# Ledger of designs, part 50: designed miniproteins, single chains, continued (3)

Each design is a single chain, and the fold is of that chain. pLDDT is the mean over its residues in the fold that is shown.

## One batch from the design tools (miniprotein)

Design m9820
Fold by ESMFold2-Fast:
Structure m9820 (fold): chain A 86 residues (1-86)
Amino acid sequence: MKLLDEKKVGKYTFKLYQVDENTFEIKYIKDGKETFLGTVNAKTGEITLNEKYKHLFEITSKIEGDTLTITVKHKLFGEATFKVKL
């Protein structure tokens, strides 16, 4: 698993990992604790969001050419956008 990028939004640090050729994983750190938030499929942009956190977060994805854009939104604190070259 490879860390690709990280972005801080308020009290949250969002981290984007590549798990395998087809799977990106999103985690966040808050108060020193790492939490799994969801996955994004590298080929389709399909998203899974951890059911426990659906009330706090939204994940969206967009594929344009060879670029996957992933946006993680906290409903109160703002958003982090990641861009990955495929």
Scores: mean pLDDT 83

Design m9821
Fold by ESMFold2-Fast:
Structure m9821 (fold): chain A 77 residues (1-77)
Amino acid sequence: SKEELERVKELAERLKREAKRALEEGNIFEAEIYLSLLRMIRAILKIIAKNDPENKEEYEELAKKIDEMIEELEKLL
């Protein structure tokens, strides 16, 4: 549902904020954990998109936004 997609988006945004906080504190290990969680969420969304053709665009768009979050964080590592 759209509500479930918004919850996943909020979770991803929270993980990005926590990763940035960890990097600012010099905790690379903690930042890498949050980054790994973002990668896992992205992988799950791509699998869902392949198996739910009616909602494919919404899942793929969210996965793309998470890809952008991952790229931003990787540039800081």
Scores: mean pLDDT 85

Design m9822
Fold by ESMFold2-Fast:
Structure m9822 (fold): chain A 55 residues (1-55)
Amino acid sequence: SMADVVAALKREAAHLIEQGVPKEEVLERIERAARLLPELSDAQLAELKAHVEAL
């Protein structure tokens, strides 16, 4: 489901931040992934970005 994809992207983002990847780069990667996911809603993308910004 798209909820499972969102959960997976959140886990990957947290892992990248823990490994020292800058938040700006992680956000760019999320935006690129969103372009490949036509079923991802604007609300889900906003949730992902907010999650990363809070890390």
Scores: mean pLDDT 84

Design m9823
Fold by ESMFold2-Fast:
Order: C-alpha cells, then structure tokens, then sequence
Structure m9823 (fold): chain A 63 residues (1-63)
C-alpha cells in the first residue's frame, strides 16, 4: 500500500529526469535515459537498492 505509492512517486521522478535531459539537449541524455529506465524497472521489481543506485546515477549525470 504505502510501498506502492512511494514506488509510483520514484518512477515519476525517474521519468522526469529523463525528460529534463531530452528537453535541455544534454549530451548525456541517452545515459540518463538508460539509468532512468533501469531504475523504473528495478522499482517495479521491488529492488529498491538497485533502483536507488540507478536513480542517483541519472541525477548525477544531470547535476
């Protein structure tokens, strides 16, 4: 229940990072998308540690 809401929020944030990279024309947009997609997949699978690692990597690429 609470885990599902948190998961949906985290997935939305990951999608937002990928969207920001595309809109800004960031040369690392492809890498950001890859990590965002990996984070979303991991969140859906319930692997929070792996998901958070990929989410942080995507965020760091954008600064």
Amino acid sequence: MEEQIERDIRIALAEMLAAIAKVTGDPRAEEVQKHADAAIEAYRAGDWEKADEHFQRARELLR
Scores: mean pLDDT 79

Design m9824
Fold by ESMFold2-Fast:
Structure m9824 (fold): chain A 83 residues (1-83)
Amino acid sequence: SMEEELLALAEKYRKKAEELRESDPLSAEAYRLLSEGLEAMAQGDYETAIALFDRALDLFEKAGDEMGVLEAAVYLVVARKLL
């Protein structure tokens, strides 16, 4: 259940990254990292997920993507709590 939900969310963010590639390449890369982090969480690899979410957060901040910053911050907190 949780694994399936994480993988579905990862696919959603991967598609969003592709959609943003032309208009906002920094946010696109950040959403790609969110997708990879969620895939790592689905595998129980919380250390990798934390590193990926932290990188995504930095990229969203550079992009000025306030929604992306909030999303990355939430997943970072969740992954840290599951370690």
Scores: mean pLDDT 88

Design m9825
Fold by ESMFold2-Fast:
Structure m9825 (fold): chain A 66 residues (1-66)
Amino acid sequence: MKYNPEALDLEVQAALLYIQAAIDRLTAERYEKEGKTELAENYRKRSDELIKQADELDAQARKVAA
């Protein structure tokens, strides 16, 4: 299989951002269950931004690996 260190690095960075987004989403869900709706919305917005950044890095990784 073709080894591409640039694509791999971008994929790892995207994976870490997806993990952070998942943590923020779980945190938002927990705050919503506690009735802390404003805090939950803030964590959801941050999670959405992290997913957008991760998707961008993942797209770059696929372009570099092409």
Scores: mean pLDDT 83

Design m9826
Fold by ESMFold2-Fast:
Structure m9826 (fold): chain A 98 residues (1-98)
Amino acid sequence: VWKEDNKELLIAVVEIYLGTVLASERHKGLTADSVIDKETLERLFEGIRRVVENAIKDPELRKKALEAVDKAHEKIMSKEKVTFRDVADEVLKELEKV
């Protein structure tokens, strides 16, 4: 029960972070379907890792979550064109497996 609650917290904090970044980028005229550059992509994944490290206190869940984020990052980096939606979908998909 508490382990599922921690997974829900994990997904919620990552979704909130992604939504906050998207809101900031929309102020600059970008959308969820806009192609993002590699520098923005790297900063996005660094931010996701930081949020996971700060919010998730269970060391086992935190380790598995960071491994899931790393796997999503590797999959996204193999694509020629990446959108915010692609990053959000891949990260959340990998976190659901944790």
Scores: mean pLDDT 80

Design m9827
Fold by ESMFold2-Fast:
Structure m9827 (fold): chain A 56 residues (1-56)
Amino acid sequence: SKATEGAKKALELAESEPAGALAAAGMSYRDAVKEGDEEGKKLAEEAIRKAREALG
């Protein structure tokens, strides 16, 4: 799904561009919730976690 692809991209960017990855992951999570995409939710949560670790 679009949400899953967005979350995968955010996950790829989480270490190199954490601020952008965090924003993208948040949007992907919202889309995944709307679409009932459980895999997209998991990937977005992982991207958020990694981006936060890279920022702090």
Scores: mean pLDDT 82

Design m9828
Fold by ESMFold2-Fast:
Structure m9828 (fold): chain A 70 residues (1-70)
Amino acid sequence: SVMEEIEKLLEKINEVGTKIVETGSKEQQLKAKELWEKTVEEVNKYYEAKDYEKAKEVLEETLKKLEEIL
């Protein structure tokens, strides 16, 4: 289901985010924080609209960008 895919994406995002916090520079940590704040805002808009496929797309893009920051 799309919800199971979202849960898996959030797990991966948390793993990458944790690595950035533990091993990243202050600049990398700030970029990750700003990206996540924008992601939360966008995902919440799609959750309110019950557009879970769009929420998933936002999370997939965020994961890619976090991996680029790392």
Scores: mean pLDDT 89

Design m9829
Fold by ESMFold2-Fast:
Structure m9829 (fold): chain A 77 residues (1-77)
Amino acid sequence: MEKAREVLEKGISGDPEYVPELIKALTDPDPEVRAAAAFALGVIGHPEAVEPLRKALTDPDPRVREAARQALANIGA
């Protein structure tokens, strides 16, 4: 819960400085953290997130796949 919330807050900030940290969070063992990271990357909209988000479309958790799909749509990819 707390870690996923911190990830969401970084995304809502819109600060591209968080993009590398959020990309790393896409590989977190907790699917709630991975879903939060995908959403956060979609909010920031940085092009470096496109390929990591495309990989997240194949995540075993359907919530992560849905978050990645929405994030890619928001980025325009």
Scores: mean pLDDT 82

Design m9830
Fold by ESMFold2-Fast:
Structure m9830 (fold): chain A 100 residues (1-100)
Amino acid sequence: MEEELLKRMEEEYDRRLKLNEEDIARGTPQEFIDEVEEGVFDLALAVLRTVTELHKDDPEKRKRMEEIIEKVEKNPDRRQRFLALHALFREEYELAEKIL
């Protein structure tokens, strides 16, 4: 089950990577792709931080989410960041920790 979810998330990332490669082939600068990807991650991290604040009555869950978010933010690997981010949105904390 965990392996099936990870495989589906990796397939989604590979699909996105292929679209980015096609955009570059059409003349989109790599720098523009990089800025868009980082902007999307920043927005997603802001959403997750807001969700974490909503769990004020569950300090262990909040702490765990905060630790994973910090690891995602500091991780330079775009694939790992994408996979861990998607796992976090699904509340699959153990999977997110394993990816990072």
Scores: mean pLDDT 80

Design m9831
Fold by ESMFold2-Fast:
Structure m9831 (fold): chain A 56 residues (1-56)
Amino acid sequence: TALEEAKAAAEAARAALRAGDSEALQRYGRIGHEHLQTLSGEEREEAGRALDAAGG
């Protein structure tokens, strides 16, 4: 689902951040936000929190 894809992208972004891979971090962050835009309500909030946690 789009929620699962957004959360998977957030986890990949977090892994990239830990590895110091700025290019991968930006790429997965973009992918996650693209899926986020197709979500609404609670699923969008959940995916948004996961992506924010990956970038902080």
Scores: mean pLDDT 79

Design m9832
Fold by ESMFold2-Fast:
Structure m9832 (fold): chain A 88 residues (1-88)
Amino acid sequence: MKVRVLRAERGTFLGKEVLFVLVEVDGPITDEQIDRLVEALKERTGAERVEVLFRLKLPDGSAFLLLEVYGKGIDPEEVERLIREELS
């Protein structure tokens, strides 16, 4: 499966650092893959919380995923790497 990170943007929400990540995949994403990605992000980046804001499945079988990754000093490159590893 091909995975593309379309956006990875730093922000703050209620004084907490957050990374907003928009991901496109050229195939369906399973709930098991999302659960593994969330756990990998928490364990390997030090993120205190990871939220899936939405999932959109397209008729062609592609999918979009919007994530919020909460934590101080989260590395966008490490997040992108983990997304590629878990969803590929």
Scores: mean pLDDT 80

Design m9833
Fold by ESMFold2-Fast:
Parts: structure tokens; C-alpha cells; sequence
Structure m9833 (fold): chain A 65 residues (1-65)
């Protein structure tokens, strides 16, 4: 559920990681899954310990599958 993933990303403290996460969700909504996964990987690299971002990433990956 991309709506739930977006809600989680909005709680991410690192502003750059949050912005990349929101863009990843936007690309997933448009069906550009390769760009979505790339942006998500970049966001996770900036905030690898952010639990909200990790949960959102899992939801986006589940949606794409």
C-alpha cells in the first residue's frame, strides 16, 4: 500500500532521505519501478537505521512484486 508507505516516509527525520523516499513512491505510482528502487536505495544509504524508512521500503517492494 503506497499510501501507508508515504505516511511512513513523511516521518523520516533526515530531510534528504525523506525527499528521496517521497520521489521513490511517486515513481512507483507511475509504474517506473527501476527508478523507484534506485531512489529508495539512495534514501536508505542516507538513513540506514531509520525504522520508518525501512518499513516504507518494505511496503514499496511488496507493492512492486
Amino acid sequence: NLKKARELVEKVENEEARELGLKAIEYAEKGDYNEALKLLEEALALAPDDENLRKAAALVIEYIR
Scores: mean pLDDT 85

Design m9834
Fold by ESMFold2-Fast:
Structure m9834 (fold): chain A 86 residues (1-86)
Amino acid sequence: MEEELRKLAEEKLEKLLEGVKGLEEKAKELVKEGKVELAIKGYEQAIKLIEKLLEEFGEYLSEEQKEKLKKLIEELKKKIEELKKL
């Protein structure tokens, strides 16, 4: 059971990181189109998804993986702040 949950957590982490990359690309296009508010909403959604993964599967993730996710949240928050200045 624990090994299955750890594997599931790792799979969810990989999909989440891919999803965040997709949101970053989409946000870049939205900013070019002048749709800054939609780009901000996208980053806020990404942060919520990361926080949910940490809450649901954090105990099955390594310390290194959790630290990486926390740094990603900080990076996305910084991007939101930069976009709000536009």
Scores: mean pLDDT 81

Design m9835
Fold by ESMFold2-Fast:
Structure m9835 (fold): chain A 89 residues (1-89)
Amino acid sequence: SMEERQRKTLEELLEGARELAEASEELAEEARRLGDKKAAEYAEKAKRYAEEAARLAEEGGEVREVVLLLASGGVYFIGAVVGLLAHRK
């Protein structure tokens, strides 16, 4: 059924959101250790979007909204990585 398909998709999105939140937290800590405030801010934003995506997925929210939150988190995560790599050089 459509509901069963959506629930399976939300479960997969929830897992991905939790992983992104955890990775973003670790990245924020690393950025703070290196004194990269902007990378830390981006990583914190990535974590917030990932946590929002996880909550919405757990609540059985719209797949589209969960995907958009995850995409936003991913963009900030990439921004944090790029910022951190620039600081490393």
Scores: mean pLDDT 85

Design m9836
Fold by ESMFold2-Fast:
Structure m9836 (fold): chain A 66 residues (1-66)
Amino acid sequence: SKKAEEILKEGEKKLEEASKKSKEEAIKALQETVERIFTEATDLSEEELEELKKKLLELFKKYVEE
């Protein structure tokens, strides 16, 4: 989904910026990204959903997990 890809790219940029401020801001940015994907990118296939889960987990580990 093109919309899911756009949200992920925007979310990664926001998450990188938020992680420089605090872990709480990084968690908030990640949550907002997840919510936007599930509200705005409704046409996700099972394969796209699995890739999305992997990408979100990578973002969590990189920017939220210490």
Scores: mean pLDDT 76

Design m9837
Fold by ESMFold2-Fast:
Order: structure tokens, then sequence, then C-alpha cells
Structure m9837 (fold): chain A 68 residues (1-68)
């Protein structure tokens, strides 16, 4: 069981690092001199990338749990 816990922790750490990258990009976007419309469009693209990251990690966790 400890091995599964360590595997999960690795996935969580990787997920957190990717989320931080998205957050850093969002902060940079908020400091940009883009128009509100352009900023909103880019923010929506970042949200789409974030959702894909979440879905991939959920799939990895589900596959790990299926291995029992």
Amino acid sequence: MKEIEEELQKFIDEYKKKVKEINDRAVALSKSDLTPEQRLAEARRLMDEYEKIVKEYNKKINELLKKQ
C-alpha cells in the first residue's frame, strides 16, 4: 500500500507543477497590455489547457486504482 501512496504522490507533485505553470502564464497575462477581449480569449485557452491536464491526471489515478 505504501508503494501506491508514493506513486500517487508523484502524480500529485507533477500535477501541481503543471498547474503552477498555468498559473504563472495567467499572472503574466493579467500583467499584459492586451485589450480586455484579447485577455479573456487567452484566459479561456489557458482554462482549456488546465482542464485537459486535470482530465489526464484523473485518468492516471483511475488506472492506478483499477490495478488495486
Scores: mean pLDDT 79

Design m9838
Fold by ESMFold2-Fast:
Structure m9838 (fold): chain A 63 residues (1-63)
Amino acid sequence: SMDQKQAEKIAKLLNISLETAEEILKDAKKVHTLEGARELAEKYNISLEQALKALIVVGQSVR
C-alpha cells in the first residue's frame, strides 16, 4: 500500500525502525505548519530536518 511504501521510505531516510516510522507517518499527516514540524521532531526526538523529510514523504509542505 502507499502508506507502507511511505513508512519504509521514512524508516530508511531517518535510520529508524519501521514501527516508529509508521507512528511518525500517522502524526505527520496531521502537520500543516512549521510549528507542527517542530512538535513532531520533539515528540520523536528527531531533528527538525528529519521531521521535514518525513513531511515531504507524506506529501505535506510547510513554508
Scores: mean pLDDT 82

Design m9839
Fold by ESMFold2-Fast:
Parts: sequence; structure tokens; C-alpha cells
Structure m9839 (fold): chain A 82 residues (1-82)
Amino acid sequence: NIVLKEGEKVTFDLNEGDYTISAVEGVKAVIYNEKGEEVYEISPNFKLIFKKGSTTPLVEINGKKYKGKELELGKYTVEGVK
């Protein structure tokens, strides 16, 4: 489980594991691909759930779950941004 603070960057690989990503209050998530291109931005108060080998994360906000943006399998960096 990953809990992002402002300015914190964490690398993860959708081929290698299950990831649950959240942030401290007021912090949003920005996801970058291996080239450093922004591919996904998620507003504060999120929980983002990636299952190994899945291209579509689940996003949870206030206990409600929906499908997030589809990503290709591979390595990403997530950053906490205020």
C-alpha cells in the first residue's frame, strides 16, 4: 500500500504486483509513463486500486468504486501533488 505525500514519487509496475495508492488529505495523484509523459490525474480523496496484469484501475471515492482510465501494462511513476 502506497500513501502519497506532497512531492513524493513512487514507481510501480503493473506486470509485477497489486497496488493500492492513496494520498494524505488535499494531495492529488499524477501518473507518468516511462517517458515522463502525464497519462492520468486523480483528484484528492482518492483510492486507486491496480490488480496485477490489469490495464484498468478501480477508483474509490467516499466508498464508491468506478473504473479509472485505461493504462498500458508497464512501469509508471505516481507523484503526490498539491
Scores: mean pLDDT 82

Design m9840
Fold by ESMFold2-Fast:
Structure m9840 (fold): chain A 65 residues (1-65)
Amino acid sequence: MIDYREVEATMLVMKAEIYKKMGDLEGAAKAYEEAARLLEEVDPERAELLRKKAEELREELEEKE
């Protein structure tokens, strides 16, 4: 049985992918960060992966300055 937090995290990951496709890197990063937060206790390995995705997007945003 899937934890409710995994369901919410999956929806947030899909939202992040949509934001990324639309060029909203800030929105994508925030969605990945929220998904990682929800998965921290349920799946810490996946949470870490999502945090790295968010960090990469934030670094891309900072590189423009």
Scores: mean pLDDT 79

Design m9841
Fold by ESMFold2-Fast:
Structure m9841 (fold): chain A 109 residues (1-109)
Amino acid sequence: MEALEYAKKAYDYAVSGDREKAKEYAKKSEEELKKNPDNYEALTLLGRAYLLLGEPEKAVEYARKALEIDPNNGPAWAVLGKALYKLGKGEEAEEYFKKAEELGINGFV
């Protein structure tokens, strides 16, 4: 029932290489986020999961949503930078990695 619980499962399955289960739990997290859209931790984990799944456009979407809720979310800036780098927007990605570093996060996360 929790968006964060489903986002954690999506991330864990993405890390283990189970792409089908990762996508299944990502969709479940997305449905729960429609009811409680301000869970920035779930949004950040979905961004990380979609990066691992090779869907950087979705990673950008979820990282931006997390940052609309908490602009001091260093992990979300790092996800956004990494996703934009994968999309060939390296110059823009560098700016977002700098924001992540300002918040105490290394830009390689």
Scores: mean pLDDT 83

Design m9842
Fold by ESMFold2-Fast:
Structure m9842 (fold): chain A 93 residues (1-93)
Amino acid sequence: MKEKIKELAEEAKKKVKELLEKFLKEYEEKYPELAKAAKKAAEATLKKIEELEENIEDVEEFEKKLELVVEEFEALINMLKGIANIIEKNEKK
């Protein structure tokens, strides 16, 4: 069961890193400040995943909390994308 928790944690970390990389590829050059915010959020999310892995021994509890942490990160990335779109619409008409 500890092996399952480790596998789930690594998969979640990979997903967070892939979401960050995709955001950076699209937005970093034009919006470096939003890219910096995304990097900081990813670092905080990866730390939360590590803390969950260290403190939870039950696979079902771990999976449920891990899902919420990843969903929170996805929501934040979507918010940053929304901010970028608003900036583009308000820059020169």
Scores: mean pLDDT 83

Design m9843
Fold by ESMFold2-Fast:
Structure m9843 (fold): chain A 67 residues (1-67)
Amino acid sequence: SAVEAGGRRGAELARRMIEAVAAGDLERFRALLEEYAALAGLAPLSEEEQEAAREAARRIAEEAAKA
């Protein structure tokens, strides 16, 4: 289904964004966030929304590193 396919691609982009933040590759993170926001119907993101997304990815990366 379209919802299932969109969900899988969204999850893949989210994983790549977390990896980019963990690697310190903020340029790649920004590019992936732009694709993710477009898929989620959230584009264009405000500066506040962009910062919140980066902070969320950082927190998830920190949790993954502890596991």
Scores: mean pLDDT 73

Design m9844
Fold by ESMFold2-Fast:
Structure m9844 (fold): chain A 79 residues (1-79)
Amino acid sequence: MELSEEQKKEVLELIKEAIRALQQGDYEKAIEALEKAAKLAENDPAVKELLEKAAEAVKQGDLRSAAVYATAAALRVIG
């Protein structure tokens, strides 16, 4: 149920890309990065759920919740 070190690195880079995209107003790129990160996090259901919630929040225009969920996912991946 734990992510590999390679998967952790890739997921963290995608979360970083998503947060940067949100700050730049590039919501399509943010959603793409979050959905890709969620797919890579398939072996950690809690991380996957947070990333899916972040992507859904972006789709709904709730950018604050999107940033909170993305940050929570990153903190869980770091351990």
Scores: mean pLDDT 85

Design m9845
Fold by ESMFold2-Fast:
Structure m9845 (fold): chain A 94 residues (1-94)
Amino acid sequence: SAEEALIEKMRNMTVAQLVSLVAKNADPDITAKYLKFMGELTRTLSELIEKGDYDGALAFLEQKREELRADPGMPQSLVDMVDELLELLRRRMG
């Protein structure tokens, strides 16, 4: 389905970003923080998309973007990834 294709693309993007972040960091606490963020992001986003709740998915991603901007330990690359996910979701909606 189109929903399954969207989830697969989003999953591939988040996995690529996670691999990049882990490769750049030797600090296990920073790596654990990234893993937790990415795990929560992918789980919740996939659940919302599977339910067809695109409005909820957009609101969730916008909230996560604000959380990233408020956290000085989070890299710009995660903000950029969330912005790309928002663009993908908006294209799917119309």
Scores: mean pLDDT 78

Design m9846
Fold by ESMFold2-Fast:
Structure m9846 (fold): chain A 88 residues (1-88)
Amino acid sequence: AAEEKAAALRAEGEKQRALYEGQAAAGQRMIKATEDSIKKASPEGGENMRKSLEKQIEDMRKTIEDYRNQGEATVAKLEAEAAAIRAA
């Protein structure tokens, strides 16, 4: 019973990590698309648009980092819960 519950928590942690990594990968693809848009932007009148898109890329990179950090924290929490169940 305890080992079964601990195994289930570890499996949930791996599933959560995969979800967060998937979101990070999707964000990286969106960053590339936004960078390509900046490269195609007209130099005439495009300055404000370029700065807006560059800020969007910065915000997206921060979001990707937050997703990875949340995934790692979730896995660590579930592993700690699994260890506590095994120790009890």
Scores: mean pLDDT 79

Design m9847
Fold by ESMFold2-Fast:
Structure m9847 (fold): chain A 63 residues (1-63)
Amino acid sequence: MVGQIARATKDVVGPAPSVLSLRVGDRVLVLSESEDGMVVARNLATGEVGLVGADDLEVIGAA
């Protein structure tokens, strides 16, 4: 999944300081994988970087 473009499958609001906020359909670049099924990603629309659940993302292509 690292180095791939993914799409948010649902709206995500960041209840924790390190969580990435996403809208359904937002495209992200996956930067690294963390433990507990989380990834570090960059939102391509906002440029924000943060943690997001890997299961909240659908891979759509290679970066």
Scores: mean pLDDT 74

Design m9848
Fold by ESMFold2-Fast:
Structure m9848 (fold): chain A 99 residues (1-99)
Amino acid sequence: MKEEAEKLIEEAKKLIKEGKYEEALELFKEAIELYIESGDYEGALKALEEGIELFVKAGKYELAIELALHTLSLTENKELILRTIGLLLRVIGEQIDAE
């Protein structure tokens, strides 16, 4: 599962470089789902942080927000929830400052 999730993240990064943001979002969602299903919450958080950073750099704030909200819908783990909320608030703050 970890190797599969890592491969999805690498493919998503390539898609972002090509401007295929919606396709990259779906691959990040799948990778995060695989990490959560395996109980690798640190892996899920790292994938979320990488996806958010790349979407924010591309000005795709709505996709960064969607990725965070999707992650929240998949888990009851308190640590992952709190850290995801922190990332979500940061993205919203950056979007407000950019507009």
Scores: mean pLDDT 85

Design m9849
Fold by ESMFold2-Fast:
Structure m9849 (fold): chain A 67 residues (1-67)
Amino acid sequence: KPTEEEIERDVYAALAEIYLYLGKQAKERGDVETAKKWYEKAIELAEKSGEFGRQVLEDAKKLLDEL
């Protein structure tokens, strides 16, 4: 049985991935401002995810730096 903390971190990691995807879509259409906002949201959620969000955190930071 996963703990409530593990479930919460997993949910935050999933949401971070969704925001990362939305940011990538915004960048592909040339909407840099929207992409930046989504990457920043992905970073916030990935940080709350602990270990579960580590890869998304790294990816979001790299993509934000490339804007």
Scores: mean pLDDT 82

Design m9850
Fold by ESMFold2-Fast:
Structure m9850 (fold): chain A 72 residues (1-72)
Amino acid sequence: MKEELEKEIKIALARMILSIASKYSEYAKKALEALDAKDYESAKKYVEKAREEGHLSDLQAKTVLEAIELEE
């Protein structure tokens, strides 16, 4: 139960981060769309691009990437 709850929290937080960033970042929007399509490789690529453009902080990008790995 604890491990499942921690995974759910990380995934929910990651989706929230991408949803907020998608309002001003095409890369965050594409990452969220890729996650919804279960295209985890494209989702990771777009998260890294959003970080490079400064749309996501290093911590936000790390949180999202860890959540994507949990959904794989």
Scores: mean pLDDT 81

Design m9851
Fold by ESMFold2-Fast:
Structure m9851 (fold): chain A 89 residues (1-89)
Amino acid sequence: DREKVLEELRREVIELMREIEREGPEATANKRRDVGTVAAMLALALRVAGYTTEEVEERLRTPEEFLELAKELGEEIYEAIMREVELRK
């Protein structure tokens, strides 16, 4: 179920963004292992684009918004999310 996977990725991304904001990028190395590479790529890309955790919580409320934001961040990120959706089917 694509929608379920996107909701799971959203939660993973938000959790990792909170860790980055609190501890800094280096502190996320162990968390990245737990949440997976795709969530880590997206969290770092959102942070580089200037998004806060609050803005991500508001912006990524729907699967459609999640996919559109991923396309805006970059082709590699969008492709990684689509691959993750296929793997979690």
Scores: mean pLDDT 70

Design m9852
Fold by ESMFold2-Fast:
Structure m9852 (fold): chain A 60 residues (1-60)
Amino acid sequence: MEEFIKELEKKIKELEEEIKRLEEELAKNPDDKELRLELEITEGMKALLEGILSFLKSKS
């Protein structure tokens, strides 16, 4: 359980860094359709993992 939670937290941090990188790239290339799509997908993945983590931490 604890190890799985730590792996999830690690993955969320990785996605946060990726989102930050993509936001910086998109700020430099605002017309890049592929970067916009990649950012949206990465944000969606982070939200899903955060939902799972929240569920696990809320378990009594």
Scores: mean pLDDT 82

Design m9853
Fold by ESMFold2-Fast:
Structure m9853 (fold): chain A 59 residues (1-59)
Amino acid sequence: SSMQARRREAQEVAREAVELIRKGKYDEALKLISERLPDAFVDRSSLASQHERLLEKEK
């Protein structure tokens, strides 16, 4: 289905965005998401919250 194809693309983009978020490059992560997933409606505050969650999951 179209939903599955978009989900796979979103996961690939998310992998690269996560690396940018880990490095604190929120604006670059926002640009990547905006260009590849324009309907995602992700803002800088959401990326900051995601960064905190990533730090909690890392040991």
Scores: mean pLDDT 68

Design m9854
Fold by ESMFold2-Fast:
Structure m9854 (fold): chain A 56 residues (1-56)
Amino acid sequence: MSREEALEEARRVMERLLKEGKSRDEAIQAAVEVLRKAGFSEGIARTAAYVLLGEL
């Protein structure tokens, strides 16, 4: 999975969870898991997840 594909998947997962009524913390945690599986470090994945959440 490319970095761009991983970021788009993380965004889609966050949007879905928020639409389902999940908390922001749960949406961030799910995005971090997607990004870590794609090869991002934990720190970078967490930062990217917060940026993505702010764009939604």
Scores: mean pLDDT 82

Design m9855
Fold by ESMFold2-Fast:
Structure m9855 (fold): chain A 63 residues (1-63)
Amino acid sequence: SKKKAAEENLKLAEEYRRKSEELREEARRAFEEDRREGLLLDAEAGAYEVGAAAHRVSAKRLE
């Protein structure tokens, strides 16, 4: 059902948001030792943020 699909997309959005937050924290710590590694982790976090937003939009469209 559309309601179940929307719920699943919201769960994925939350999971991606959590992963992004964890990667941002790892990036902050990495910057202390290796700026390049920090930048790469920050970029990866950005990708998860985009994924979270996409799933959130999909959930709203399924209403």
Scores: mean pLDDT 86

Design m9856
Fold by ESMFold2-Fast:
Order: C-alpha cells, then structure tokens, then sequence
Structure m9856 (fold): chain A 96 residues (1-96)
C-alpha cells in the first residue's frame, strides 16, 4: 500500500538520513511520470522504470513492483507525503 511504502521509507531515513537524497530522486521521477503520461507515454514509462529501480535499492523488489502498478492518484499521494524529505535534501545540499 501507499501508506506502507511511506512508513518503510520514513523508517529507512531514520536509520540512514542520507537516504533523503534518494527520496528526492524518487519524488522528481514520479513528477516526471505524471507530467509525461499523456503527452509522451514512452518517456513516462522510462521515468517509472528508473523510479522502480531506485525503490528496489531502498525497500526491495516487492515494494518496487507496487510502484509499477500504482495509479496516478497513488503517485500523487506518495509525492505529497515524501515532499518534506525532498525539501530537506535541497536545504542540506545548499548548506554544503
């Protein structure tokens, strides 16, 4: 579920705060999927495949496959929940 993925990503970030940069990449790719889904479906699929590979590295294959089967509404829910972590990554990068 979307809620389970959010909870597991938050748990992973708590164990390794550097993962906020990977979460930012996930959010960016999910946004690109939604931007391209109607105008360029092939490009949207390529962005989705990249997000799935990132998710596999973070939480494993089962959650990665859940991402592939998500509706646009579920992807928007993930983006909203993960946006604070993506913003934190931007803030930390600017401090360096």
Amino acid sequence: SVEEIIAKLEEAIAQDPRLIYSVKQLVDFFKKVLENKDSNPKKAEEYLETAVKLMKGLLGEDFAEEIRNMTPAQLRELIKALEPYAQKADEEEKKK
Scores: mean pLDDT 83

